# Designed miniproteins, single chains, continued (5): the designs that were tried, part 54

Each design is a single chain, and the fold is of that chain. pLDDT is the mean over its residues in the fold that is shown.

## One batch from the design tools (miniprotein)

Design m17860
Fold by ESMFold2-Fast:
Structure m17860 (fold): chain A 81 residues (1-81)
Amino acid sequence: SSEDRGLLILFDEDGDGYISEEEFKKVLEQLEKYIETGKYDEDANEARIKALVALADKDGDGKITEEELEYLKEKLEKHVK
């Protein structure tokens, strides 16, 4: 799907069609920190976090609900090896 394609482009630098467990965990931690504090982690790719927020924020209000975050986690986890 187009959403799955967008997620893979953000993470799949090796072109193998999968996200590493380490990368998945790191990005989730950075995303959760941004949602809770409104600030990017110093090691975070701001463009990646913004793209993930845009994919989760279906209403376009700039806020991610717990349900939207869980949906994003499910989509990412599907591609973890």
Scores: mean pLDDT 69

Design m17861
Fold by ESMFold2-Fast:
Structure m17861 (fold): chain A 87 residues (1-87)
Amino acid sequence: SDGVGDIIRDLLDNIAFADAVGDDEAKRNYEEGLLEVSTAMIEAGLATIDQAIEAIRRAVEETTFNVDVVRRVGEEAIEHLRSLPEP
């Protein structure tokens, strides 16, 4: 496995579950974690910005649970990553 994709997928799955059970605090923490972990992986040279965006897109495409929330959060995360300066 690519590791990066697995981490991103896990975070999006946790966001979907937190939203579904009404845990707004957990949802916010996982949304922040998605941005922080993605940024840290890029800064550490574990992924390029484009690779992180592709991993988010793939996880969104593969989701079958709480699809609208995962799609929205994924789109917001992609927009954030596109705004990052080149490392």
Scores: mean pLDDT 84

Design m17862
Fold by ESMFold2-Fast:
Structure m17862 (fold): chain A 85 residues (1-85)
Amino acid sequence: SAKDELARLRDELQALLDSGDLSDEARERIGNLVLRAALILEQLGRTDEAARLVALGEEFAKASDEEARRILAEIIGLLDEVLAS
């Protein structure tokens, strides 16, 4: 289901956060996962959450390593709120 796919994307983002890897390759991977999650949120009719996730993804792409970790944690928190509802 779309919700099961969203849960898998959330878990992969958490694993990347826990790894501490913010290399260019990891950042590209995170960006792709965030974009896929946003598309799933739109399919679920969660338009406001999808827009917020896109905005957070854009901030993540421009962020320093310290800021990127905080933004990634915020992205995961948003996905956790959606999955709990």
Scores: mean pLDDT 89

Design m17863
Fold by ESMFold2-Fast:
Structure m17863 (fold): chain A 55 residues (1-55)
Amino acid sequence: SMMEELQSLAKQYKENIANKEVSQRLFKEMLKISYEQAMKSADEASKASIKKLLG
């Protein structure tokens, strides 16, 4: 599930916090999954705001 994938990525992020390249990559992946989840549940106004925030 998306939640399990996010939890796995969050754990990896914490383990790699000292490695800026790896932690930034993992953070970007978490944002992408969060965006996809938000888009599935958001109304039209919220979808427009999310697209602007991440675009």
Scores: mean pLDDT 75

Design m17864
Fold by ESMFold2-Fast:
Structure m17864 (fold): chain A 75 residues (1-75)
Amino acid sequence: MSPARQKVLAESSLAMVEIQLTVTERFRPDDKEYQEQVRQKALQTIQTVVDEMQKQGLADLLDWDLINDLIARAN
């Protein structure tokens, strides 16, 4: 797979994490158990994306500002 295509797939995965966190914050702010589950899933997805891109030598193609923001929101 081309580096450009791998970057698009990684960015799409991170965008889905951002959407899920935002939806949870807006529509379920009082559901602490659900928020914790969403945060744990977000961290797992981010870690999987980072690990796969690092394995391919493509970590520099990741939006690290977005990743750091999403990690901060999930912790």
Scores: mean pLDDT 82

Design m17865
Fold by ESMFold2-Fast:
Structure m17865 (fold): chain A 91 residues (1-91)
Amino acid sequence: SQPTVEGVAAAMRKAYDAYKAGEISEKDLEYFAAALKVFYPDLYQQALTLLSPDVQAAIEAAAEKLYKDILEVMATDEFVKASARVSRVLD
């Protein structure tokens, strides 16, 4: 089904809990949070409002660390051209 605000918030809580339990690395949390911010920016912002302050702060910090680097990679001509080639193959 399509992503929902509640679904994204639940995923954020689970990722944070897994990180606190040592089940995922700090880098895994950073990639997860940054990917949500890149691919679902509106849902990401709305979902943050449903989180407790500690979880919200952790997710925002994790996302900020990697978000800009991901955007820079995605903005490269090489990445754009590669994505277009993959899309043609998957068509």
Scores: mean pLDDT 75

Design m17866
Fold by ESMFold2-Fast:
Structure m17866 (fold): chain A 87 residues (1-87)
Amino acid sequence: MKEASDGIVHARAAVGAAETALKFAEEAIYTGDQNYLDAAEKLLRLAREHLEKAEKYAGLSPQTQELVDRARKALEEAEKKIEEAKK
């Protein structure tokens, strides 16, 4: 039970961090502001850490697996936008 709740908490944190990283990366592209790029990179790193923890528990519930899948997708999009912002 405790492991399953830890998984969902980390999965939700990964989604939130990844989606916020994507938003800040888009703002960095739009504004050219280095502070948004720096924030996006920090959030991307945080999202990866939470995703790694959540993946250990993904098999315990469909809800955790869905959030893990959402976090992976958001991370991939955020990484692409961060690369675009650096150019």
Scores: mean pLDDT 82

Design m17867
Fold by ESMFold2-Fast:
Structure m17867 (fold): chain A 74 residues (1-74)
Amino acid sequence: MEAERRLQEESEKLLAELRAAVEAGDLDKAVELYGRGMGLAQRAMAEYPELTPLAVEYMQQMDELLKEALEAAA
């Protein structure tokens, strides 16, 4: 329960910061935040396999945001 709540809170914070970085055109910041978010999700899945569906959903949301930023920069 604590691990799930922590994953939700930290992932939502990272998604908000990632979206702000993407909107500002700060690709270096977006890549950094994406890496931190992916690391958080992967660690959560490794320690708590039951959180895998939630972690995968957050990873997908972060991947889509970064993809949009990279496509806009190309």
Scores: mean pLDDT 82

Design m17868
Fold by ESMFold2-Fast:
Structure m17868 (fold): chain A 94 residues (1-94)
Amino acid sequence: SVDDYIAQLQAARAASTDPRVAQFGDQMITIIRSMQSQTYQQNVSTRGQVDIRIDQQMQDFSGFDPDTRDLFRQIVDITRQGMDIIIQQSRQQD
């Protein structure tokens, strides 16, 4: 379920004392929550916009330590999996 992905994001954001990890995780949780109330077409559009934002954010973090970068990557992977599940669910409703 989508709540399982939110729980994984909450765990990932809590794995570091770096506030940037927490902020990024919270932003991803907000996006996942928002998508649960959107149509299939809106969710496909949101995923495209989020992928661009993630790529920009990851460029800003390229100079950070490897453990912090690995946590950002983990948050990205969980977010993309959650978005894909919501897209599949919203497609079945349309």
Scores: mean pLDDT 83

Design m17869
Fold by ESMFold2-Fast:
Structure m17869 (fold): chain A 59 residues (1-59)
Amino acid sequence: MSEQQQRERQRQLEISREQGKTAAEVHAALQKSRQDPEAGRAEMFAEAEKGRERIEKLR
């Protein structure tokens, strides 16, 4: 069933996009933590948690 393959592909794209966004924001926070450890650490954890919740919601 092509419909089943299309749904799986859409799901993979959504997960990939969320992972990409989370990784980019966590990476930016990590870079900032090298300049400002306090602010960077807080942002890194906040972005990582948001990304994990979004990805887990997708499954």
Scores: mean pLDDT 74

Design m17870
Fold by ESMFold2-Fast:
Structure m17870 (fold): chain A 59 residues (1-59)
Amino acid sequence: KEELIKKAEEHIDAGREALRAGDSATAVKHFLDAANYAMKAGEQEKAVERIRKAVEEAR
């Protein structure tokens, strides 16, 4: 489970960086991958909140 959560966090960070670079398509792909890993780990709600915060920080 920790491995899946780690993967989700890595994708959230990569998505935030892609948004800052202006690559919204790459950011969306990373956020979808993060949501997938978080679902497998049973951490959907926490992952959604972290993705939301990452999007706000990238503005």
Scores: mean pLDDT 77

Design m17871
Fold by ESMFold2-Fast:
Structure m17871 (fold): chain A 73 residues (1-73)
Amino acid sequence: MERVRETAKTLIELSRENGEVPLEEAMEATGQSAATVRQAVGLILEIAREIVAREGAENLSGEEILDRVLEEL
């Protein structure tokens, strides 16, 4: 769990700096396997879905959603 959370945090930070982060680059930056990176992406999407459900998608930008996900991790 902790490894997946740390990977998710790193992926959000990379997305802020570089925009779209391909799986290969995510693996290189985090030092994690494709499986761990995919789990981290899944966790980000799960938390983002919960945030959108609570606050409404029309009231949040993509950047705001990622900021809120980072707070929940």
Scores: mean pLDDT 77

Design m17872
Fold by ESMFold2-Fast:
Structure m17872 (fold): chain A 82 residues (1-82)
Amino acid sequence: SMDEALNAAARAAAEAAEAALRELGVPKDQAMSTAEDVATALYLGREESAIADLRAAGLSEEQARRTVEIAREAFERELAKA
């Protein structure tokens, strides 16, 4: 179903975002929470909100955009499997 596909895509986006944030030195708990916020923003089609969430977590604009790019690629790749 579309709901199952979107939930799977959001999970993939969260996992990709968490991994990227941890590589940038973000602590595990903050990376997990921030990655979930990014995944939710992508699920809702609000990329600007995802960038804002990452910047609120202390990332630069460049780091935020790159993290959103990684998360979006994971989201779209998973959604394309449906």
Scores: mean pLDDT 85

Design m17873
Fold by ESMFold2-Fast:
Structure m17873 (fold): chain A 69 residues (1-69)
Amino acid sequence: VDEVLEREREDFVRAGKENTEKAIKYAKEGKIQEATNYAVASMLLYGAAGEHELAREALKKVDEAIKKA
């Protein structure tokens, strides 16, 4: 049971990282709406994995990228 949940968490963490990278990419391109959408998706995925610190760091990185765009 716990092993299945840990695999699901790993999938959510990987998806959260991918969405964070997309959010940063779109933020650097000045596509603020797309960047925000991917940032929200990343936070929800990290939250589902219980990785609240990763969600916080992802949001901070996207916010910094938006401010520098």
Scores: mean pLDDT 80

Design m17874
Fold by ESMFold2-Fast:
Structure m17874 (fold): chain A 75 residues (1-75)
Amino acid sequence: SKELEEKIIKAVQETTKALSGSGASPATRTRAVNAVVDAVESGDAQAGIDRLNSLTPDIGQDTANTLQAIVQRTI
C-alpha cells in the first residue's frame, strides 16, 4: 500500500541519517538499511532487531539502538 511505502521511505531516511554519524562502510550501511526495510515490510520487528544486533561491532551500540528504535516505532 502507499501507506507502507511512505513508512519505508521515512524509515530509510531516518536510518541513513543515523548511519551517517557511525563511520560504517557503504556495504555495512546497505546491510543496516536492508535489515530495517525487511523488518518494516514483513512486520517482523524481532528479525530486524536480531540483524541489527549482528551489525553492532561495525555501526556501534548507539547507532544499533537508534536503528532498533526506528524498527519498533515504524511497525
Scores: mean pLDDT 86

Design m17875
Fold by ESMFold2-Fast:
Formats: C-alpha cells, sequence, structure tokens
Structure m17875 (fold): chain A 106 residues (1-106)
C-alpha cells in the first residue's frame, strides 16, 4: 500500500465510525495508531487524522501523545475489546465495511 492508501483507510474508518456511532475507546485506539504512523512516515494528513480521532475520543493531542509512548500492545487490544463489548453489532458492522474497503484497495 502507498501512503495515500493508508491515509484513505484512516479517513474511511473515521467517517464509518462517526456514521455507526462507535464508542470512544475505538477513537482512542485509532488516534494512537494514526499517531504511530505519523511518527514513522511524517505525513501531515496522518497528524490531522490523529488529532481528529483524539478530539472524538474526548482527549487533547498531547494526552494521546503521552498514551502512545506509554501504552503497550496489550493496552491497545483492551481498548478494542472495550469497544466490542459496548456494542457488538455496531463493531461487527464496522469490521465488515472496513474489510470490504481494504479489499478494494488491493
Amino acid sequence: WTIEDVVEIYEFELELMERLELPKELYLFNAIRALKHYKAINNEKLKEIAKRFAELAGLSFEEVEELTENSSGEDLIELVYKAYEEDKEKFEKFVEELSKKLKELK
């Protein structure tokens, strides 16, 4: 995948998560993921996406930066599980639509 494909996937996830009204834990998970990608690739759109996910999670960008540096893989998995347990039907719809989008980019 290109950097543009990665950005498109995050933008798709953002729109889909807002449409499905997914829980804040999943927004925080994606804020951390997008920020890690930004730190690796240094693409400004990834930073903007990370800031937007942080805002929707109810956190500042600085709080997400601290969580990104201090969170383990297990902490990230726990955020996903909390989102799943809060609304399994919405989470399953999110995964199904995201899986379709990922196939289209190949």
Scores: mean pLDDT 82

Design m17876
Fold by ESMFold2-Fast:
Structure m17876 (fold): chain A 89 residues (1-89)
Amino acid sequence: MVTVKVKATVVEAVGDLIEVEFPHPDKSYRVVSVELVLGDYTAELLAVSELPSGRIRAWFRASPEVVEQIKKAAEKGEKLDAVVTLEPK
């Protein structure tokens, strides 16, 4: 098991949902979990998918107030810090 920190691009932030995308950190490994680094706030991982492009897409649930802050940051071109847990294939 290995953890790696990545910069995730916000694809969509609406209501209580956050969708992010980032390049696969190491294709020799399987992505088993993703955690968004939101300071004192938390987001619940709902799903992770590897796209045909080899990019990872992850979906999270958070409070609407946190989602709105993330939406505004993304509109300014800011990326989110994420910790990705990897396991050998």
Scores: mean pLDDT 84

Design m17877
Fold by ESMFold2-Fast:
Structure m17877 (fold): chain A 62 residues (1-62)
Amino acid sequence: MVLAEAVEDYEPKKPEELALKKGDKILLKEQAEDGRMLAVNLKTGEEGLVDPRYLRALEEDL
């Protein structure tokens, strides 16, 4: 799994999409068939699909 940060706000257009706010910490779980990622927003606890263009991978400090 990869920890990432949202670089922009994103409003879900479909129920399966993950809402993002700039600066939110996002845990990437797996790649979906369409190139999006299944992810968890650690700030809100929501799970959904996210386009990786809205994310920047973080280095693990642990």
Scores: mean pLDDT 78

Design m17878
Fold by ESMFold2-Fast:
Structure m17878 (fold): chain A 101 residues (1-101)
Amino acid sequence: EQEEIEKLKKQIEELRERIKLYDRAIDAIKNRDVKKLEEVLKEAEKRGDSTLAKLARQAIELLNKPESKENELELDELIGLLHIRRGVDLIELKNLEKKLE
């Protein structure tokens, strides 16, 4: 019981930190903040989040290219994918939090 509660708390903490990292990525793309995206990329790689790392790299590459309608659409698609991943984590977080009640 106590050991299971401690494991649940750690899983909740990890999910909260991952959700924050997705929020940081979304904000960085919206604000065209390449430095913030590079920080997100480094954290994603350290955490083994290959999906977030790939999306962050793609966003950095797009932001370093000259502005075009096609590049803007690709950035919007990356934001959409990040929201989907964040949504999945948020559902999992809510389910784990309910187990502690």
Scores: mean pLDDT 85

Design m17879
Fold by ESMFold2-Fast:
Structure m17879 (fold): chain A 75 residues (1-75)
Amino acid sequence: MSERELEAEILLAMARMMYSVAKIAYENGTATKEDLEEIIKRMRELAKRAAELDPELAKEIEELVKEVEEIKKKL
């Protein structure tokens, strides 16, 4: 694995962790619109960075962002 590939994988792993936190908070009834907005913003920054390294991996992060946006709309 190259350094560039490793960086892309780390960005995806971070996005997956953020998604999991958002989903668990929603399921537990502790999620707020403000918290989800912060998670969405951070995940979008990860997607932008990932797009420069691996466009396919960036799309996967963008799909996770859409899932968090849907959760936010349900609050």
Scores: mean pLDDT 86

Design m17880
Fold by ESMFold2-Fast:
Structure m17880 (fold): chain A 81 residues (1-81)
Amino acid sequence: GSELIEKARKALDEGNYEEAYKLAQEAIKSGNKTEAARVFAELALKAARDGNLSFAVDLLTIAEKLDPEIAKKAREELRKL
């Protein structure tokens, strides 16, 4: 469970966003929804900074379904961009 999140965070740090997305999806299946929501929220903020607002919104929708509070914080940060 947590091993998938550790790999996802490492992928985010390395700029491998596709791998981070896939690992976070696998973490959902293992029941690690809160940590997966954090990965999707961070990925959404990175996508928004890169100018891909549509993808950022889709990622925040996934995060909201997993953990509404994490998604709310990410949306507040996105408004500052």
Scores: mean pLDDT 83

Design m17881
Fold by ESMFold2-Fast:
Structure m17881 (fold): chain A 85 residues (1-85)
Amino acid sequence: RDLSSLSVAEIKRIVAATVAYEEDFANSLLPKLSPQDQELVKRYLAQMRAIRDQILAAQTRADAITLSHKLSLVIMQAKALINRS
């Protein structure tokens, strides 16, 4: 869905839901991972949470959209790393 058509409130809601989903998914995997992989997953979750908090604090739609793209890149990087493992 094109973020340019969304309100700031809709962007914030989608971001909060996306991060919650990724946290739940990652937490379901943590007990099955090596200690090294657990630390990598925790690092990505920390980055996702930090960007989420920045998006929730955004005062303009342009800032919310830019930060949402940064969040998407972090999620893609996390998935690419897991796929190499």
Scores: mean pLDDT 79

Design m17882
Fold by ESMFold2-Fast:
Structure m17882 (fold): chain A 82 residues (1-82)
Amino acid sequence: MEREERRKKAGEITEKNLRASLTPEAQALYERLLKLADENIDEAVEEIARISKNATPEQLKAIALADSYILEKRAEEIRKKR
């Protein structure tokens, strides 16, 4: 399995499985964070930091996965720039 292909597939599968396993509230938070990351990664990171300090366990799950998504996006952006 190629590195990029594996990461891309893992990201898509993780998003689908996570959305299916999360409660509606956690799912809404996850989707909001993903949209923020697509529009402004820095805003998404700040939002995660703010929510995580007083988040419920379900919100923490959504945050952890959104954080992984953001890290992958940042890594891709840096790699393409280099």
Scores: mean pLDDT 71

Design m17883
Fold by ESMFold2-Fast:
Structure m17883 (fold): chain A 64 residues (1-64)
Amino acid sequence: MKTITVTQTVELPTSEEGLEEVRRLAQGAIDYAKKKGYEVDLDFEIEVVEGGSVRGTLTLTLKK
């Protein structure tokens, strides 16, 4: 299979520093996939949920 699509929902930190850390981790994952020969498309949606948590939904499309 030459195309893989993955969707993952995660809870995120609500602080500006925590959100920046999550952004850096996501960029690292993209860079790693590219090093493995994948073309990467990443869609990232953020939602604030009750209780002060932030929910992120990541959709990754990987092609070789």
Scores: mean pLDDT 70

Design m17884
Fold by ESMFold2-Fast:
Structure m17884 (fold): chain A 77 residues (1-77)
Amino acid sequence: MAEFLRKKLPELIKRETEAAKKNSDLFDPEKVAEAVELVVEAMVKGLESGDPEKARALYLEAAKKAFEMVVKDPEKA
């Protein structure tokens, strides 16, 4: 599973960057690659831990940071 997520990372970055470019008033497309990498790394660490609750917590924290990174005014989100 972890290997699969890392192999899909370039495709996920491409898709999310295109989506951000279409909504560049709200999202910074230059931050998307870093944000996606943060989330995928958290998912990989969670899976490697073997603990579903820890995996969920790591994913949610990474998703929050990724959202704050990509949204141009994260304090308003």
Scores: mean pLDDT 73

Design m17885
Fold by ESMFold2-Fast:
Structure m17885 (fold): chain A 73 residues (1-73)
Amino acid sequence: SSAAATAELDALLAEARRLAAAGDVEGLQKLLSQGYATAKTTVVRAALRDALALVDDPEAALRSLEGARQALA
């Protein structure tokens, strides 16, 4: 559901913002990969796949994930 996807993305965004601010590419990649493996909705899985494609630029990956969350509002 949209509500479940929103809750999953909000939890991931809190930690993703911290890792992106630190420039921690490896930590962000691990977070997004674990989130992808445990995601229950196709929307969250797609959002995490898109962010993973950008993970070498943590700020771009974060913006992609934030955009996916905004699309659910």
Scores: mean pLDDT 85

Design m17886
Fold by ESMFold2-Fast:
Structure m17886 (fold): chain A 55 residues (1-55)
Amino acid sequence: MSLEELRERILEVARRRQAAVDATGDENSPEVQALGAELDALIAEYRRKLAEEAA
């Protein structure tokens, strides 16, 4: 996955997480937690790719 693709996916998941928070009113709901975990994994992959390009 390219840095551009990762960036686009991060934005998509972030928007979906915000929509879930808005719909549930609960940041600790299982839906929001699952989306948060996916977002964290994507950000970690993005940082890994940046390190690879910097090397």
Scores: mean pLDDT 81

Design m17887
Fold by ESMFold2-Fast:
Structure m17887 (fold): chain A 100 residues (1-100)
Amino acid sequence: VTLSVSFVSKITAALRKLGFDTQDIDLVLSYLTTIGPRDQGLVLEAIKEAHPEDITLLRQLVTALRDGDTDAADAALEQLIRNFDERNVEALKSAVDKAT
């Protein structure tokens, strides 16, 4: 799927802030064209949160893409989405638990 100019700008700024170079950012952008809009949105939100575990998974994703290892890249993406979903579930539980 084609990435919007706005989405590309936001991803590029967020990844650059995390210390990724132009070559790494280009690899991520190219890979994101192969996944659906929902997963693209989740990746952007995970990058914005800049959780240390997600930064590690993003580095693994970039390494896999540099090596041409699509299976490893897909595995890193799946872990990133899973971690983000688990944090959102915990945040929801915390919001429901009213302090006495």
Scores: mean pLDDT 76

Design m17888
Fold by ESMFold2-Fast:
Structure m17888 (fold): chain A 92 residues (1-92)
Amino acid sequence: SEIERLLKEAEELLEEARKLGDPLAENAARMALRAVEAAKRGDVLEAEIYLGMAYISLAVMKLVGASEEALRVAERAVRIAEEAVRIARELA
């Protein structure tokens, strides 16, 4: 049930990012969704890779001065991906 709730949260965040129209925020949200999907399979390494990619998107957004709303989406994406990695490690 925890992983199912996290999956729904990631899907909703990706829809929110798409509505914002910021491609880096959308990429961060997509990486978070992929991290959750990897966690659902117990794939720790794949989940960690997607977390890293979400972090890179957030770092680039901070560097280019993305909007506060877009940065909040990317920060939420990173938190979802971090939680996905935690769950994946518990399943391994």
Scores: mean pLDDT 89

Design m17889
Fold by ESMFold2-Fast:
Structure m17889 (fold): chain A 94 residues (1-94)
Amino acid sequence: MAIVTLRGSPEVARAVAEAARTAAEQAGMDVIVALGSDGTLVIAVRDRAHDTAEVRLEVRYDPATGEVSVTLEAYGPAGELLVRAEARVAVRRA
């Protein structure tokens, strides 16, 4: 299980949530997205495979392009990469 806590604008938080959901779906992982008491976005990702030793979640936001990327990786007991998924979502103001 990997947990990431983020702070940002509501539009960035929405884009991160969408990207995390897409990446988790591609990787076959479960994802929970919650707003913290201080307005912080919390993302929790759980690997569904029983042979994984580690799950990694990376979130990146580029303010110059307005793009959010989420990368999910699962590793086996020997440090072997078992699955990798990446999703990108553009942040737009309606």
Scores: mean pLDDT 70

Design m17890
Fold by ESMFold2-Fast:
Structure m17890 (fold): chain A 70 residues (1-70)
Amino acid sequence: LSHLTPEQQARLREALRTAREYEQKGDLDKAVSALVNAAKELGLTPEELRQLAREAGFSDEVIEAAEKAL
């Protein structure tokens, strides 16, 4: 993502890692919330969120729920 500072990119990577841990535990609602919160804080579009979540290996179910919540 071209519009984030290096510090914002680092925070994004940590948020994605946290959300992925929730998904791995089966806490899908928390995974979705972590993705949505990161997207809102960093000014990500739904399309940017979709691209990042897919690259991070999230399920389509989590990605679609996060896009609807954003």
Scores: mean pLDDT 80

Design m17891
Fold by ESMFold2-Fast:
Structure m17891 (fold): chain A 81 residues (1-81)
Amino acid sequence: SAIDAALAALLAAIRSGDTAAAVAALRAFLAAGGDPNMLLPAGRGQIPLLEFIESSLSDAIREPLVALLLEAGADPNLQSR
């Protein structure tokens, strides 16, 4: 689906440090109806997408993605599981 493709592109861009690709992929994910509060699998638990992005190694990629998620309604107080 468009949501799954955009999420895959976002995760790949974060991994490669491509800020422009990550921003474009996140915008596509949200435009397709992706949940800004979605949980990603992390080992045997799950973490919020916002928390996953905040754990990135690049401030340049982290800052614009966090801003977009918060504007879209991401809850910064969601707990990891």
Scores: mean pLDDT 77

Design m17892
Fold by ESMFold2-Fast:
Structure m17892 (fold): chain A 61 residues (1-61)
Amino acid sequence: SRLEEILEKMKEVLKQLAADGASKEAMERVLNWMVEDLTHLSEEEREELRKELLAFIEEIA
């Protein structure tokens, strides 16, 4: 789905940030900025992305 494609691209960005030594807090800020920029998505879709990406940060931190 379109959301799955967006999620995977955002996960790649977060993985790169973690590899570059970014803190958990820095990754969470970037996550929020990326999701907020997706104004074409519904609030429910953005919240789903935030939830999945926050869980992902916990796994890679």
Scores: mean pLDDT 82

Design m17893
Fold by ESMFold2-Fast:
Structure m17893 (fold): chain A 99 residues (1-99)
Amino acid sequence: GSEEFVELVEKLEEELLAKLEELREALKNNASDEELKKLKLEIEILLGLLGIMRGVAKVIKDEETLEKVEEVEEKIKKKIEELLKEFPDNEYIKELAKL
């Protein structure tokens, strides 16, 4: 039911927040462009999965899952905005902020 979909969205939230934190630490430690590109791609894949969950929730009219997806999207948006303030010239974070 909706409870199972909410749990999947919660896992996506945890993975996205963890990957954004990995990206932050990589930037702070002057990681290679290859490492930054891989982290960005992983984040983009997770954001894509979150978008799929939103689409599914809308089609099946699962209001609980849709609300949870929207809450997670806002949290991730705020985290990316925080990263932009910390690393305002970084192209990878700027591209993530455009999504």
Scores: mean pLDDT 88

Design m17894
Fold by ESMFold2-Fast:
Structure m17894 (fold): chain A 88 residues (1-88)
Amino acid sequence: SEVEEAAREILGRIQEVGRVAALGLRDPATRELAQQALALGQQASELMKKALEVKDDKELAQEYLEQARQLVDQAEALARELLERLRA
């Protein structure tokens, strides 16, 4: 289904944020940024789970998916900043 396809996409993005954040947790200078990225990813994961629970209500499922995407966009922005700091 469209909801399940969108949820898989969001999950993949959350997993990539988690991979990058794990690198940042090792350095005190990047640890707080890594924790913020992980927290946003966790919030997005919970919204994605809610979307899957209500997948028969297309409008409500789409609202949860849109909220999850917004949080993942924020988490990815922090992950990009984290990678730049680690490469410097």
Scores: mean pLDDT 88

Design m17895
Fold by ESMFold2-Fast:
Parts: structure tokens; C-alpha cells; sequence
Structure m17895 (fold): chain A 60 residues (1-60)
């Protein structure tokens, strides 16, 4: 229906929630899942060291 959100929009959304905005590409890649479901999986990942988050992003 609506176009998928831009990377910039998702980054701003995560920053507004106090989550790591570097996780935005993961949310964009999982476009067919509801944002609430994806966030429930990403919130634990937000507690990882910066290097681990960067490693996850490198798989996209």
C-alpha cells in the first residue's frame, strides 16, 4: 500500500526511541514484518558492543 520507509526515516525513528540508529538497515531489510515484531528482536541487539552491531550490518 504505502511505499517502504526510507533508511533516513527508520534511522530517525530508532533515534527517537533511544535505540541504536545503526540498526536501521536491519529494519529496512525485514520489510514484510510488522515494525513492532522487528523491534522486539532488535532491542536486545541494541545492548551489544558497537563492533558486534557493525558485524551484523555487514551481513546485509
Amino acid sequence: SNPPPSLEEVTAFLSGLGLDPRLAPLLVAIDREEPEVVLARIVPLNQLPEAEIDALLATL
Scores: mean pLDDT 65

